Designed miniproteins, single chains, continued (2). Designs and how they scored, part 93

Each design is a single chain, and the fold is of that chain. pLDDT is the mean over its residues in the fold that is shown.

## One batch from the design tools (miniprotein)

Design m7222
Fold by ESMFold2-Fast:
Structure m7222 (fold): chain A 85 residues (1-85)
Amino acid sequence: MLTPEEREELKAFLEKVLEEAKKNGDTSLIPLFETVLERIDRGEVDPEEVVAALRSAAAYFRKNGQEDLAKELEEMAKRIEEKLK
């Protein structure tokens, strides 16, 4: 389970990614990220599902030429996954 500090870090990261996605005009994954943020606020976050969602989003952004966003998402997924060991 993510600690309160880890949830706040993840929330801040996802909010930053949402701002970058909006700035770049990509709205396709905004509902997914908003759903994850809502679940974090309710304390209903499954870290494994978050990792899977972040990696799926990274693959999507990479395919669409948004390599910087994809890299940030992959790094966050790796950090969460490492803490699950």
Scores: mean pLDDT 74

Design m7223
Fold by ESMFold2-Fast:
Structure m7223 (fold): chain A 74 residues (1-74)
Amino acid sequence: MSDEELKAEAEAYYKKGLEAYEKGNYVEAEKLFEKAYELYKKLSEIPEEAYEALEKQIEAGVKILEEAVKKVFK
């Protein structure tokens, strides 16, 4: 894919990740942010948005852990 196509696809995954996160679907959000980050890394120059996607992936991962702990210990 061209860099333009890769960036557009990465942005689409990032937006879907944000929507999943807002709905509380943190597992789905984490996977979507991970996909966005992977696509951004394939660009010839890694944009700042790649690190934003990585940050959101980490945030979603933290929420998954919080929900898991809450479910176990209630």
Scores: mean pLDDT 81

Design m7224
Fold by ESMFold2-Fast:
Structure m7224 (fold): chain A 78 residues (1-78)
Amino acid sequence: AEEERKAAEELAELAEEYKKEGKKKLEKLLEAAKKSSLEVAGVAAQYIEGLLGEEGKKIGEEILKAAEEAEEKKKKEE
């Protein structure tokens, strides 16, 4: 719960930086998504879609994809 909240806060902060600084922050946002659970990634994707509209929806899809790929690797590594 605490770790999920912290990850969601990091993703939200990066999304705000993305809005201010533009797309150059996208790489940092996707990196944070890979460290997140699918639930945290889903919340962040909705937040970003609300923040950036159609452009945010595409970014949210990339976030979910990154989190899903990381989750699959974790299951296979054990």
Scores: mean pLDDT 68

Design m7225
Fold by ESMFold2-Fast:
Structure m7225 (fold): chain A 100 residues (1-100)
Amino acid sequence: SMKEKLIELLEEVIKKLEEIIEKVKAGEPMDSVIEEARKLVEEVLERARELGLDNPVVSETLSLMQLLLWELETAESREEALKAIESVLKKLKELLEQAK
């Protein structure tokens, strides 16, 4: 149950980040992208509280999402923003394989 909920969270976050990458590549305004990322971080924080922050995969997932939001807010270019999302996405996929 807890393991299944953790896998579901990681899969959902990965899917949403892949959708955000597509929007950045399509030329969507960065303010819109940042707002969508902020909403996703808030969702991850709520679900992390339910799953337990004492779980290292849960705490790492939240930390990576918070880092991503900061990197998106401080990115000087769309290319820099894309690299930040791709870096976090890679690490989340590694966490998903560890959670299985």
Scores: mean pLDDT 88

Design m7226
Fold by ESMFold2-Fast:
Structure m7226 (fold): chain A 75 residues (1-75)
Amino acid sequence: MRLPSLEELESALTFFSTLLERGMLPEELRDEARAVVARLREVIAQMRAGRPDEALIRETVAAAGRLLERALAAA
């Protein structure tokens, strides 16, 4: 599976951060969303430093994908 670009990760961070800030997520997803946002920030910082952690990127993408699916189902 192709690793996401920095731009794709930044778009995901903006999306989930916006949902959290605007209170658009149900309570049960908020802790999961905070964890995903924290991991996205970490992954983006590592990629910008030229030290990507592929395992963390893959885990973060999988978690973000599951969160997106659950958020869309809750809308």
Scores: mean pLDDT 80

Design m7227
Fold by ESMFold2-Fast:
Structure m7227 (fold): chain A 93 residues (1-93)
Amino acid sequence: MDSTEWPEVELDSDSPEAREFVQLVEEALRIAELLVKELGIPPDDALSLAFSLMVVEWARRHGLPESLLSRTTREAARRAREYLEKIKKRRES
């Protein structure tokens, strides 16, 4: 591919910020897998829900106002929390 939108020049690969981003991605993938396996949510929807939840949690942790996040992202995060609570309830019952 002749596209250079994301060059291989790593400006921040070993930073704490890069590590936090990797952890966010890994946690989102873990949550998405749980949503697929436990509730049968389509993988694309599960990823969107999980990433939205992680973005909201990241913003909250950094003191960013919710107004910086789209309504769609906030709603997806809310739905992800509801699904995780259903999974938790099934495991506790």
Scores: mean pLDDT 74

Design m7228
Fold by ESMFold2-Fast:
Structure m7228 (fold): chain A 71 residues (1-71)
Amino acid sequence: MDEKTIEKAKALYKRYTKELIEFAKKHGVPQEAIDRSVEAAKITVDTLVEKGIISEEEGEAMLKGIEEALA
């Protein structure tokens, strides 16, 4: 798989996660609900890898993107 595709996946998931968290905070969504949504997103990525829909490398890049958005 192209290194560019992995980098794009990481950057995209980081951007979307960050934007969703910022939007939720602006609208007074409780932190507990935000945390739950982030956990659900991580579970979804893990499930896609387990089912072979995406590669392990792609899944790790997406998870790293989410983690970096939370930092």
Scores: mean pLDDT 80

Design m7229
Fold by ESMFold2-Fast:
Structure m7229 (fold): chain A 79 residues (1-79)
Amino acid sequence: GSELEKKVKELEKELSSAMRQAYLQALEEGAPESPEQLREQQYLEMLKKLIEEYKKIGEEEKKKMQEKLDKFKEELLKK
């Protein structure tokens, strides 16, 4: 696969792992999720959906999808 495709998979794995770890931690502790954690989880799920759609797109559009992911991430996390 291309380096771009590997980057997308790596991002998905990292985000999925972080979200899963946080979920398991909260489940064992029985603590309620904060509004910030819920928003973060929604963001991670949205990124997963974009990555899945990216995998269905032909190579011609892969770069455009990656740019959208990077822009979305910056706009949501940088503010």
Scores: mean pLDDT 60

Design m7230
Fold by ESMFold2-Fast:
Structure m7230 (fold): chain A 62 residues (1-62)
Amino acid sequence: SEAGKEGIKAAEEGDREKAVSGAQGAIHEAAESGGLEGALKGVEYLKKGDFKKAAEAGDKGA
């Protein structure tokens, strides 16, 4: 997903707001696409502050 890729890049560049936004978008896209496991893993990583892993989990789920 585009949101997942943007979230990963933002996390690597230290842009916390964009990383969170991208991770949330990727999680949402994964949930809509039926990738529930990826969406749930993304939410757990987001809660732990691991925005890169959250975005990666959502991207794989979409």
Scores: mean pLDDT 78

Design m7231
Fold by ESMFold2-Fast:
Structure m7231 (fold): chain A 90 residues (1-90)
Amino acid sequence: SRREQVLAAARSVLEQLMLLASARDFEGIRELGRKHGAEEAAEKVIEAAEYQERGDIETALEKLREALEILAKKGDKAAEEALRKLEELE
């Protein structure tokens, strides 16, 4: 329904990128990045997923942090909160 589309559109860009990353939908990640002017952040999310697949968790977290920093600068509040949580875990 149109209501379901509106609710989906109300989600943060980060939340949508993470859902696509969990599904390994890299084309969907790129499309979402293009749609929201966050193509660089989208590519960093893809890189993070690829390094995680290879078992390089340290590099995966570095790429994810870079994506979160880009999204936070664009005003994504979910990205700002995720960055804060990462700082608390270090």
Scores: mean pLDDT 77

Design m7232
Fold by ESMFold2-Fast:
Structure m7232 (fold): chain A 70 residues (1-70)
Amino acid sequence: MEPVRLRVTAERSAFLDVARAINAAGGRIVAAESEGDRVVLTVEFESEEAARAAAERLSTVPGFVSVERL
């Protein structure tokens, strides 16, 4: 199956909580970049369902900024 990619932007202080939410949904962080007080993560998921579950979990994380499908 083709992997689904998301770009996740969060405050630097929220990185660990965001990473936990991604991991709990079965996502893999394939790239991470620092941009000022924010981090931008490229994340791969095995399925559309896993990506949607991750986006839902991320919306509850303090310091989460945005999620975009690549």
Scores: mean pLDDT 81

Design m7233
Fold by ESMFold2-Fast:
Structure m7233 (fold): chain A 67 residues (1-67)
Amino acid sequence: TPEQNQAIVQRAIRAVRAFGGPELTQLNDAALLQELLKRDQDFREAVASIVGVTVEELIAALKEAVS
């Protein structure tokens, strides 16, 4: 649902701001979501694990948010 996707996106942003390092924390939310889609699979798997979702669920939520 849109509410579930929004919750996934918000948790992903929080996780990256807490653990993603200084180069990511200085980006605005829109740029951060684009970077999550551009980075390698290992990075997305780590974020998905922290958020508590599958990588496929994370990618779907990110794509919806940037559309």
Scores: mean pLDDT 78

Design m7234
Fold by ESMFold2-Fast:
Parts: structure tokens; C-alpha cells; sequence
Structure m7234 (fold): chain A 97 residues (1-97)
């Protein structure tokens, strides 16, 4: 049990800086995104905020779970968005991968 928490913490420690960078990129992108892409970007932002909240609370398993959900959402958004929006979602996805 302690081993699972240690693994989740190690993964989250590695990704924390990139999650913070992804949040800043999402905040800037939301200002210029199309309406449908803006909704997806706002949802991804809320999930990534929950990642940092869980991490700061020492709940590394919940942080990792929310990070995985954000990665899936960003990947789906990249696949189905207009080309310009798709490239931005790919950039943010690759940052948190």
C-alpha cells in the first residue's frame, strides 16, 4: 500500500511543474479559443487545478487519477478540434504526458 503512494508521488513530483505550465497555457488559450474548444479547455483547466489541489493535500493517488483524466480529455480535444485548436491541445497534452 505504501509502495503505491510512493509511486504516485514520484510520478506527480515529476509532472507538477509541467501541470503548472499547462494551466498557464490553457488560461492564455481560453482567451482566443473557439466556443467549443474553449469549453474543453475550461474543463481541462478545472481538472488540472484539482490535480494541484490533491497534490498539495498529499493525496497523490487522486492527483494522478485527475492528471490521467486531463490527458484523456486533451487527447480527445486534439483529435476532434479544428486544425488550429487541435495543435494547441496537442501541445498542452504533450506537456503533461
Amino acid sequence: MERLRAEAKAIMDKHRENVEKALKQLEEYIKTASPDSRKAAEMAKKILEKVLEAYDAGDYETALFNLTLAMILLAISAKYAEPEDAEKFKEIRDLVA
Scores: mean pLDDT 83

Design m7235
Fold by ESMFold2-Fast:
Order: structure tokens, then C-alpha cells, then sequence
Structure m7235 (fold): chain A 94 residues (1-94)
């Protein structure tokens, strides 16, 4: 839904801004953002089944590992870069 997408964008933006401020690593910011997103999804859809929870924890670990490869320049480009630059970074993480 558009509402959940807007909430997701806000959480990601806040996490990336904290990385740029030097408060957290990209991996830590990714884990914190994913935890906030998971909590919001559970609050709206109800408690996830055990299989979904296991899939989430695995995905979280994989995403954190990928985000650990990002530099400050990559984070700035993802947050403030052109649409083309944002797509290139997103594709590199996929």
C-alpha cells in the first residue's frame, strides 16, 4: 500500500541520515530500519507465523551483510543522488 511505502521511505531516510551523521554504521542502520518496518507490519497485519519470522531474520542478516559494503559516498548517493544513481545502488544490493 502507498501508506506503508511512505512509512518505509521515512524509516530508511532517517536511518541513512544517521549513517551520514556518523552515529551508526550502514549495517546497524539497516538492521534498525528493518526492525522498525517489521514492528509496523506486525502491528497492522497481526502476528507473523514462525516461517515468516524465520524468513525475516534470514533476510535481515543478508541485507545487513550487503549494507556493510556501502561507503559514506554510497549512502549520500542513495539519499540525495539522482534517480539513476539510486537505481544503480539498489540493483547492486539485489
Amino acid sequence: SKASLEEQKEIVREALERVLAGEVSPAQAAEEALDKLYEKIESKLGEADPETKEAYEKAKAEIAALMSKLTKEDVERLLYGSEEEQVEISDALA
Scores: mean pLDDT 66

Design m7236
Fold by ESMFold2-Fast:
Structure m7236 (fold): chain A 104 residues (1-104)
Amino acid sequence: MYKEVARRFVTRWLERRFGLTVAQLAGLTPAQKQEIRRAFVSLQTALALHTTEAQITKNYDEFLEWLTSVVGDEELARELAKLLLENPSETLKALAEVEDELLS
């Protein structure tokens, strides 16, 4: 299911980028949540652009290396890379839905 991989990815991105666990999100101020939302929009744009480049160039190794740098977990990066390459729109939608659920 797209949402399960998306939830694992967003959780690891939050930990790696901000040092935040899911449990800590409920205690954030509206301003702090807005900063995370802005960073997430940048991440979604980067994901879309890197996915498109990988589809055009067929340089899947560079795509996987970049995703691994974002999440710090090669296996999770491989799972997300597969979903992004197979169905970028559904994968990006699942990521956005997870972000909205976590920051609601």
Scores: mean pLDDT 87

Design m7237
Fold by ESMFold2-Fast:
Structure m7237 (fold): chain A 89 residues (1-89)
Amino acid sequence: DPAEVLKRAAEALRNAAKIARELGISQELVDQLETLADRLEKAAENGDVESGKQALEEAIRVLDQAIAEKPHPSLRAARIGLEEALKYL
């Protein structure tokens, strides 16, 4: 179910944003992760797979920037989860 995949991706990204904030990653990147989680949740609610794919691709890019500032296993796990979500859609 694409909606369930997008919903789980949104939850994973919200958790990544929380971890990024706790690690002291730049507020700009934390805000971008939270905005992208909202976009994924909206895509899941609307069944908008194409919007969801776009948000996933953007979220992976923002996670790469966050990981570059503060490498952390939880951020890398979130990135892998989003890549797997994108393959399923």
Scores: mean pLDDT 89

Design m7238
Fold by ESMFold2-Fast:
Structure m7238 (fold): chain A 71 residues (1-71)
Amino acid sequence: SPVDKFGEKLEELLKKRNTITIDEFREIAREAGLPDELIDELIAKYRTPDGKLTRGEVLGVLADLRRKARE
């Protein structure tokens, strides 16, 4: 699924880094095949003041998406 592809790409990147930017998050989500409307919703919901997502925040996003994908 696009959600699983997104998770794989994020987990690979986070093996080398502890943070990603919101722009990187958006591009990875597009590459995985997530709809633009969902990407914009996720960015609005999980946006941080510094424009970066930590490993923990990314894992939280993936957990939320995987829960919704089962509905």
Scores: mean pLDDT 77

Design m7239
Fold by ESMFold2-Fast:
Structure m7239 (fold): chain A 94 residues (1-94)
Amino acid sequence: ASASTTFTASEPATLVAVYNEGSGKARVTVYGDGVKVGEGIVEAGEVLFLSAPKPVRTFTIEVSDVEGETTVSATALDENGRRVGQSAPLTVKS
């Protein structure tokens, strides 16, 4: 199964932390202001950090290639490491 969610940071952000609090794993792809920031695999209890080349405001998180059950959330951090945005949790099952 696959799913996506979009959120807007209150301030421009350069770093996205993607956390999987589920027991499974998935591929996560992150877009910032419509441009791909990066992608990776997020295993159970792991955090994936992705950096945009410049500050962006609107983040889209795509979850795919799910094995088991994942619950993925993303947090946007500004240049000072301050939390400026967070997605709703996205639960996806295989």
Scores: mean pLDDT 84

Design m7240
Fold by ESMFold2-Fast:
Structure m7240 (fold): chain A 83 residues (1-83)
Amino acid sequence: MAEARFREAVARAREAADEARAYMEKLGQTQAARDIHRALQNQIKQAEELGKKDAEAGLRMAESILQTAEGLRDKAKAALDAA
């Protein structure tokens, strides 16, 4: 159950990070898009490593990363829609 929730949060975070990068690249923010995407991918790896030692802490970190990635995606999409 917690493992399924963790797996879902990680998958959704990766998807949101990829979408955020795509929108930012369309805005011409290519370097910022690469830097943010790399940072999010590194945070996801940290959540996976933390989850091996503390499943609850790993899940909380994955959910926090998902929230950050979705926020970045939504802001980038709004900026693109306004352009």
Scores: mean pLDDT 84

Design m7241
Fold by ESMFold2-Fast:
Structure m7241 (fold): chain A 55 residues (1-55)
Amino acid sequence: MAKIKALNAALEEQIRAIADQIKSETDPNTKLALIQEANELSFRAAEERAKLAAE
């Protein structure tokens, strides 16, 4: 459980940093890239959580 908690905390921090970047970014193409990065990060976190739960 501790590993999942640490993963969630780190992921929340990273997502918040990307969200802050999106708010300050004026280029729509860069905004789209940041949104895609956040989605990829969420997908990877879900995969890691599933893997940890299966172990």
Scores: mean pLDDT 76

Design m7242
Fold by ESMFold2-Fast:
Structure m7242 (fold): chain A 78 residues (1-78)
Amino acid sequence: MKEKIEKALEETERQAERTYELGEKDPEIKQDATSSADLYLRGVKEAAEAGSWKGAELAKELMEQETEKYEKLVKEKE
């Protein structure tokens, strides 16, 4: 349980960092990318504090989806 929550937290932090980097590359998405990363980092930390693996996993999955969306948007502009 604790190990799974820690992995979800680490993965969410990694994906959020990637989303921040994508926002820095494209001023048009920067506000949305930053807001999404802030939201899901907060969500995964709150879920981890509550001992909720389901909450942590959900935050991770949503953060991964947002990262993929922003990677596609940045790539399409190249």
Scores: mean pLDDT 83

Design m7243
Fold by ESMFold2-Fast:
Structure m7243 (fold): chain A 68 residues (1-68)
Amino acid sequence: SKEEKIEKIQKLLTRKVIEKGDLLSREEVLEIAKEIGLDTEKVRELLEKTGKKYFTGGEAFEVLEKVL
């Protein structure tokens, strides 16, 4: 369900932030998208559209949520 996917995204984002610190690269956000089974090409396009190289957990969640 959408609710279960949201919970998985939050758990994976928390894990990545703990392992690396407060910022995620585009590649790390795409890894989370693959793990959840989201459309990775749509996620890639949204990440590129931001013009940003690094994302907070909240910013990464916003991108991933748009593809749910």
Scores: mean pLDDT 80

Design m7244
Fold by ESMFold2-Fast:
Structure m7244 (fold): chain A 70 residues (1-70)
Amino acid sequence: SEKYLEEAKKALEEGKYDKAILYAGKVLADPNATPEQKAEAYRIIGDVYEKMGDAARAASAYAKADEILA
């Protein structure tokens, strides 16, 4: 899951939004992922949607990240 999170971050930095969402999704589907790793995966998804101009989906993803750590 750590490697998937790293790949998601790299894809986001490179503007490869589909790849960033794919790898963030792999973190969320990993039963061994920590709550912190899942929260960071949702933040990456939020950042992708924000860069794509989808403020509503970005806000939803950020809220899910906050819920996991609450």
Scores: mean pLDDT 86

Design m7245
Fold by ESMFold2-Fast:
Structure m7245 (fold): chain A 110 residues (1-110)
Amino acid sequence: MLTKEEAIRKAFKLADELGLPFWLKMRVVFAAKEIVNAAETLPDDEVEERIVEIMELLLYDLSRFLTKEQLLKFAEGFLEIVRDILPPEVAERVEKRFQELIEKTLKDLE
């Protein structure tokens, strides 16, 4: 499992590589912190719903400022970070639900 410090570093690097302004980089970092905290504190039956909620809110905020190409690159990189934080079975379910949210968001941007 990634430490909180490693998750923060990876999230900041991802946002930096996407050319996001500092306030959006901090938004991405804050979401990564929330995901690690949820994974460490919540029972397995609650962690999936909480993480999907965090990711949906982050995706909504970013979709207002990112291009479709940037949003797809963000989604790929952020899912890799989440996969490294979560147990594999939980990560697989979160990834599937988040991919469905991304597809819906991209369709709405057309």
Scores: mean pLDDT 82

Design m7246
Fold by ESMFold2-Fast:
Structure m7246 (fold): chain A 72 residues (1-72)
Amino acid sequence: SPDLERRRRLADTFLGQLKLVAKDMVEQGVPLEEIKETIDRMVDHVGRRYDIPQSLQDEVLQELHKYTEELY
């Protein structure tokens, strides 16, 4: 579906933006669990705003959590 492809592209764009946020928070010494909570809230906010399917939100969250853990 063209709409699903568009939502996937939006999810991929936000993944890139949120990786930069996570990296900045790691560099500032923010605790890992606080970074994860912040990411979770940001993904929920974006997902609700742009009607991103929960499955794509979960995929973005999984990739962001892994990325943040590997940087920490």
Scores: mean pLDDT 85

Design m7247
Fold by ESMFold2-Fast:
Structure m7247 (fold): chain A 65 residues (1-65)
Amino acid sequence: SVEELERRLLEAAREANGTEVAQLLHRLDQAGVPPARLEELRKEAYDIMVETKGTALDLEKRKAG
């Protein structure tokens, strides 16, 4: 189930579906995914959405994590 949730998260991010991304991240957290992994997934999903939107955001300078 965790693998399926991760796959759906990336798909939702490519569609810039912020609501579904948020729901899937919450479900991953509830499934016991470690905070570090959850942060990696959230950052990757956010990066995909930002790239799709063409929004300039310096993620490498802000919030290294």
Scores: mean pLDDT 73

Design m7248
Fold by ESMFold2-Fast:
Structure m7248 (fold): chain A 74 residues (1-74)
Amino acid sequence: SSLEKQLQALLEQIEATLREYFAARAAGDEAAAEAKRQQLLRLVSEYRELAEQAGIPESEAAAELQRVADRVAA
């Protein structure tokens, strides 16, 4: 479905943005890090809203987001 494709695209954007956030922090670029943090908050909010519309339980949506965080931290 179009919702499933949008959810997958949002998870990919969240992963990329989270990697960019940590890269900015490692570089000491506070302005870039803050911009990426704000982008992450928007994307995570969008993902949770769309997941709810798709009938995905909050616990499952949270688990997917945790898997993204775990991949970036590895």
Scores: mean pLDDT 90

Design m7249
Fold by ESMFold2-Fast:
Structure m7249 (fold): chain A 61 residues (1-61)
Amino acid sequence: SLEELARNAAKMIIDLELTDEATIRSLFEKMKIPKEAYPMIAEILEKEGRKDLAEKVRKLV
């Protein structure tokens, strides 16, 4: 599901401490994350207290 993909992507960003926009974009391409999931990933990151990472994901949309 889109929700599961978004949750898994957000978790990986946090666990691997991916702070670079290019690296996050590369991860999304490798995981085949659709652009429709990016806002959901940003929302999950914000709820986890990672507004910094949420903003980086929002720039990719």
Scores: mean pLDDT 85

Design m7250
Fold by ESMFold2-Fast:
Structure m7250 (fold): chain A 62 residues (1-62)
Amino acid sequence: EKVKEFIKSLAKTAADYLRAQGREDLAKELEEKVEKMIKEGKSPQEIIDLINQAVAEAEAAA
């Protein structure tokens, strides 16, 4: 489904960004958390919110 593909693409982009910032730990945590939420049937909005929070938290710590 298009929404699931979009979420996976967004998560990959965010994880790649975190790795570029030297935060491979956060990138792995984000990827694992997103995959778990997808398997648990969480809403697209909840997953997007998690991705945005992870990126914002990493930027605040930089």
Scores: mean pLDDT 79

Design m7251
Fold by ESMFold2-Fast:
Structure m7251 (fold): chain A 71 residues (1-71)
Amino acid sequence: DARKQLQQIIMQTSGEMSEALAAGDYEAFEQTEQQGIEQIRSLPASEELKEEGIQELRDVGERLREEFERG
């Protein structure tokens, strides 16, 4: 189930990104986001599903960046 795998990647990557920012490690945050995007792109899934997942992950990254800059 590609959708289930996509959801798992987003969940795991989002958690790792949040932990990196909480630790003040912006480099790890950027690397984790890129690794998550790469994992999604390598899935045997439709382009539409992959783009939806990448966009969701990018949206999470933007929200986390904003919170980090405000905190």
Scores: mean pLDDT 84

Design m7252
Fold by ESMFold2-Fast:
Structure m7252 (fold): chain A 90 residues (1-90)
Amino acid sequence: SLPRTKALIPLHKKDGAYIQSYYNPKHNTITTQALKGSKKGLEFATISLDLNNNIILKHTSGPNADQKTLDYLIKLAEIQAKNIIKQLKE
């Protein structure tokens, strides 16, 4: 598992999911996690982007997860990570 290195945005509710973001200064990456509860358990997505928006890590998981939900969570995580990178460059 990826350790929590530095919190940028604490866990909060956004667009029907819970989302959080961390900056790793050692690797210059933004890691974002999106989480959603369902009748089938917890579904989550983790994405790590470098400061040029290159994907370093992309992972989705959930017991009996709906692929459409996993695709939504990873997209939500990617959008938040890219927005943070834009803010850090400005």
Scores: mean pLDDT 74

Design m7253
Fold by ESMFold2-Fast:
Structure m7253 (fold): chain A 55 residues (1-55)
Amino acid sequence: GAAELQADIAALQARIAALRAQLATETDPFMRQILEGMIALLQGMIGFLQGKLAK
């Protein structure tokens, strides 16, 4: 239901915050690209779940 979707969105937002914190201190260009890719993927997942919640 809506509560489970909201919990999943909150968990994904927490993961993005952790990845952004790691990205802020990361100096390896390869690892920075991986972290940016993971953040983009998780943002896409949040958008998908928000779409399901809106219905």
Scores: mean pLDDT 86

Design m7254
Fold by ESMFold2-Fast:
Structure m7254 (fold): chain A 63 residues (1-63)
Amino acid sequence: AEKVTITLKEGKGAITSRGEIIPGGSTIEGYLVERRSDGLLVVRRTDTGELVTIGESAAEISG
């Protein structure tokens, strides 16, 4: 999977596989695992190994 850097837009957020919320303005480094048909991205974080679910419209992606 490609390594990506995801920057969450202000006022948006992401949710971890443990149900924790990552606030808007945060940057997430990981590997893009899946693009879902409902507009969600699934990314595996490099620091924690957790899966993070992110709205595609809520984020800037580079990598």
Scores: mean pLDDT 78

Design m7255
Fold by ESMFold2-Fast:
Structure m7255 (fold): chain A 67 residues (1-67)
Amino acid sequence: DREELLRRMIEAARAAGLSERAARELAQAAVDNGRLPSPEQIAAATGVSVETARRAREALERELREA
């Protein structure tokens, strides 16, 4: 279910340190495209550190693999 996957991805990204808006935008892009931006691109777009972006990306990649 796309909606359930999106919800899980938003929760995972928020747990990694992204705001709700950033988490939703990143999760939506991942579901729509089947791929994630680089940690550097996520950090530049959201204002978080590259390490926070890397953790968020890893969490979302795990959710995509389980889908």
Scores: mean pLDDT 81

Design m7256
Fold by ESMFold2-Fast:
Structure m7256 (fold): chain A 53 residues (1-53)
Amino acid sequence: SSELLETKVLFLEFVKNTVLSDKSMPEEERKKEVEELEEQIKQLKVQIEKEKS
């Protein structure tokens, strides 16, 4: 299950990079989306560490 969570993190990192590159998105929306994605990634990384124990 940690492998699935790590794959999810990689996918969210990809989505975050796509949002960061999207010049058509307003700056305020882009910043908000990136912050939400970073929070999700952080939470998943905590779960990965718990499962590795």
Scores: mean pLDDT 82

Design m7257
Fold by ESMFold2-Fast:
Structure m7257 (fold): chain A 87 residues (1-87)
Amino acid sequence: SEFDKKIEYLKEVLKKKVDQRLAEMRAAGAEPAFIEAFRKAYEEVLNDFIEKLKKYYKEDPQKAKELARKILKNFGVSDEEIEKILS
């Protein structure tokens, strides 16, 4: 239950970062087809990471937390927000 809530929070944080990137691309005049391709690629990456997090959590919760930190940092989430999510 708590793990599922943390996964949902993680998804929301990552989605907001993707939405920010998409907004920046639109402001820079990127073509709609390119923006849509980028959105789909990130959805696939996020789905893969979430599946891996669920598998690692069952086997090694510490590995799952380390993977989550790496994902969040790669998406530009602040250290403060990362600690809030993973606490």
Scores: mean pLDDT 79

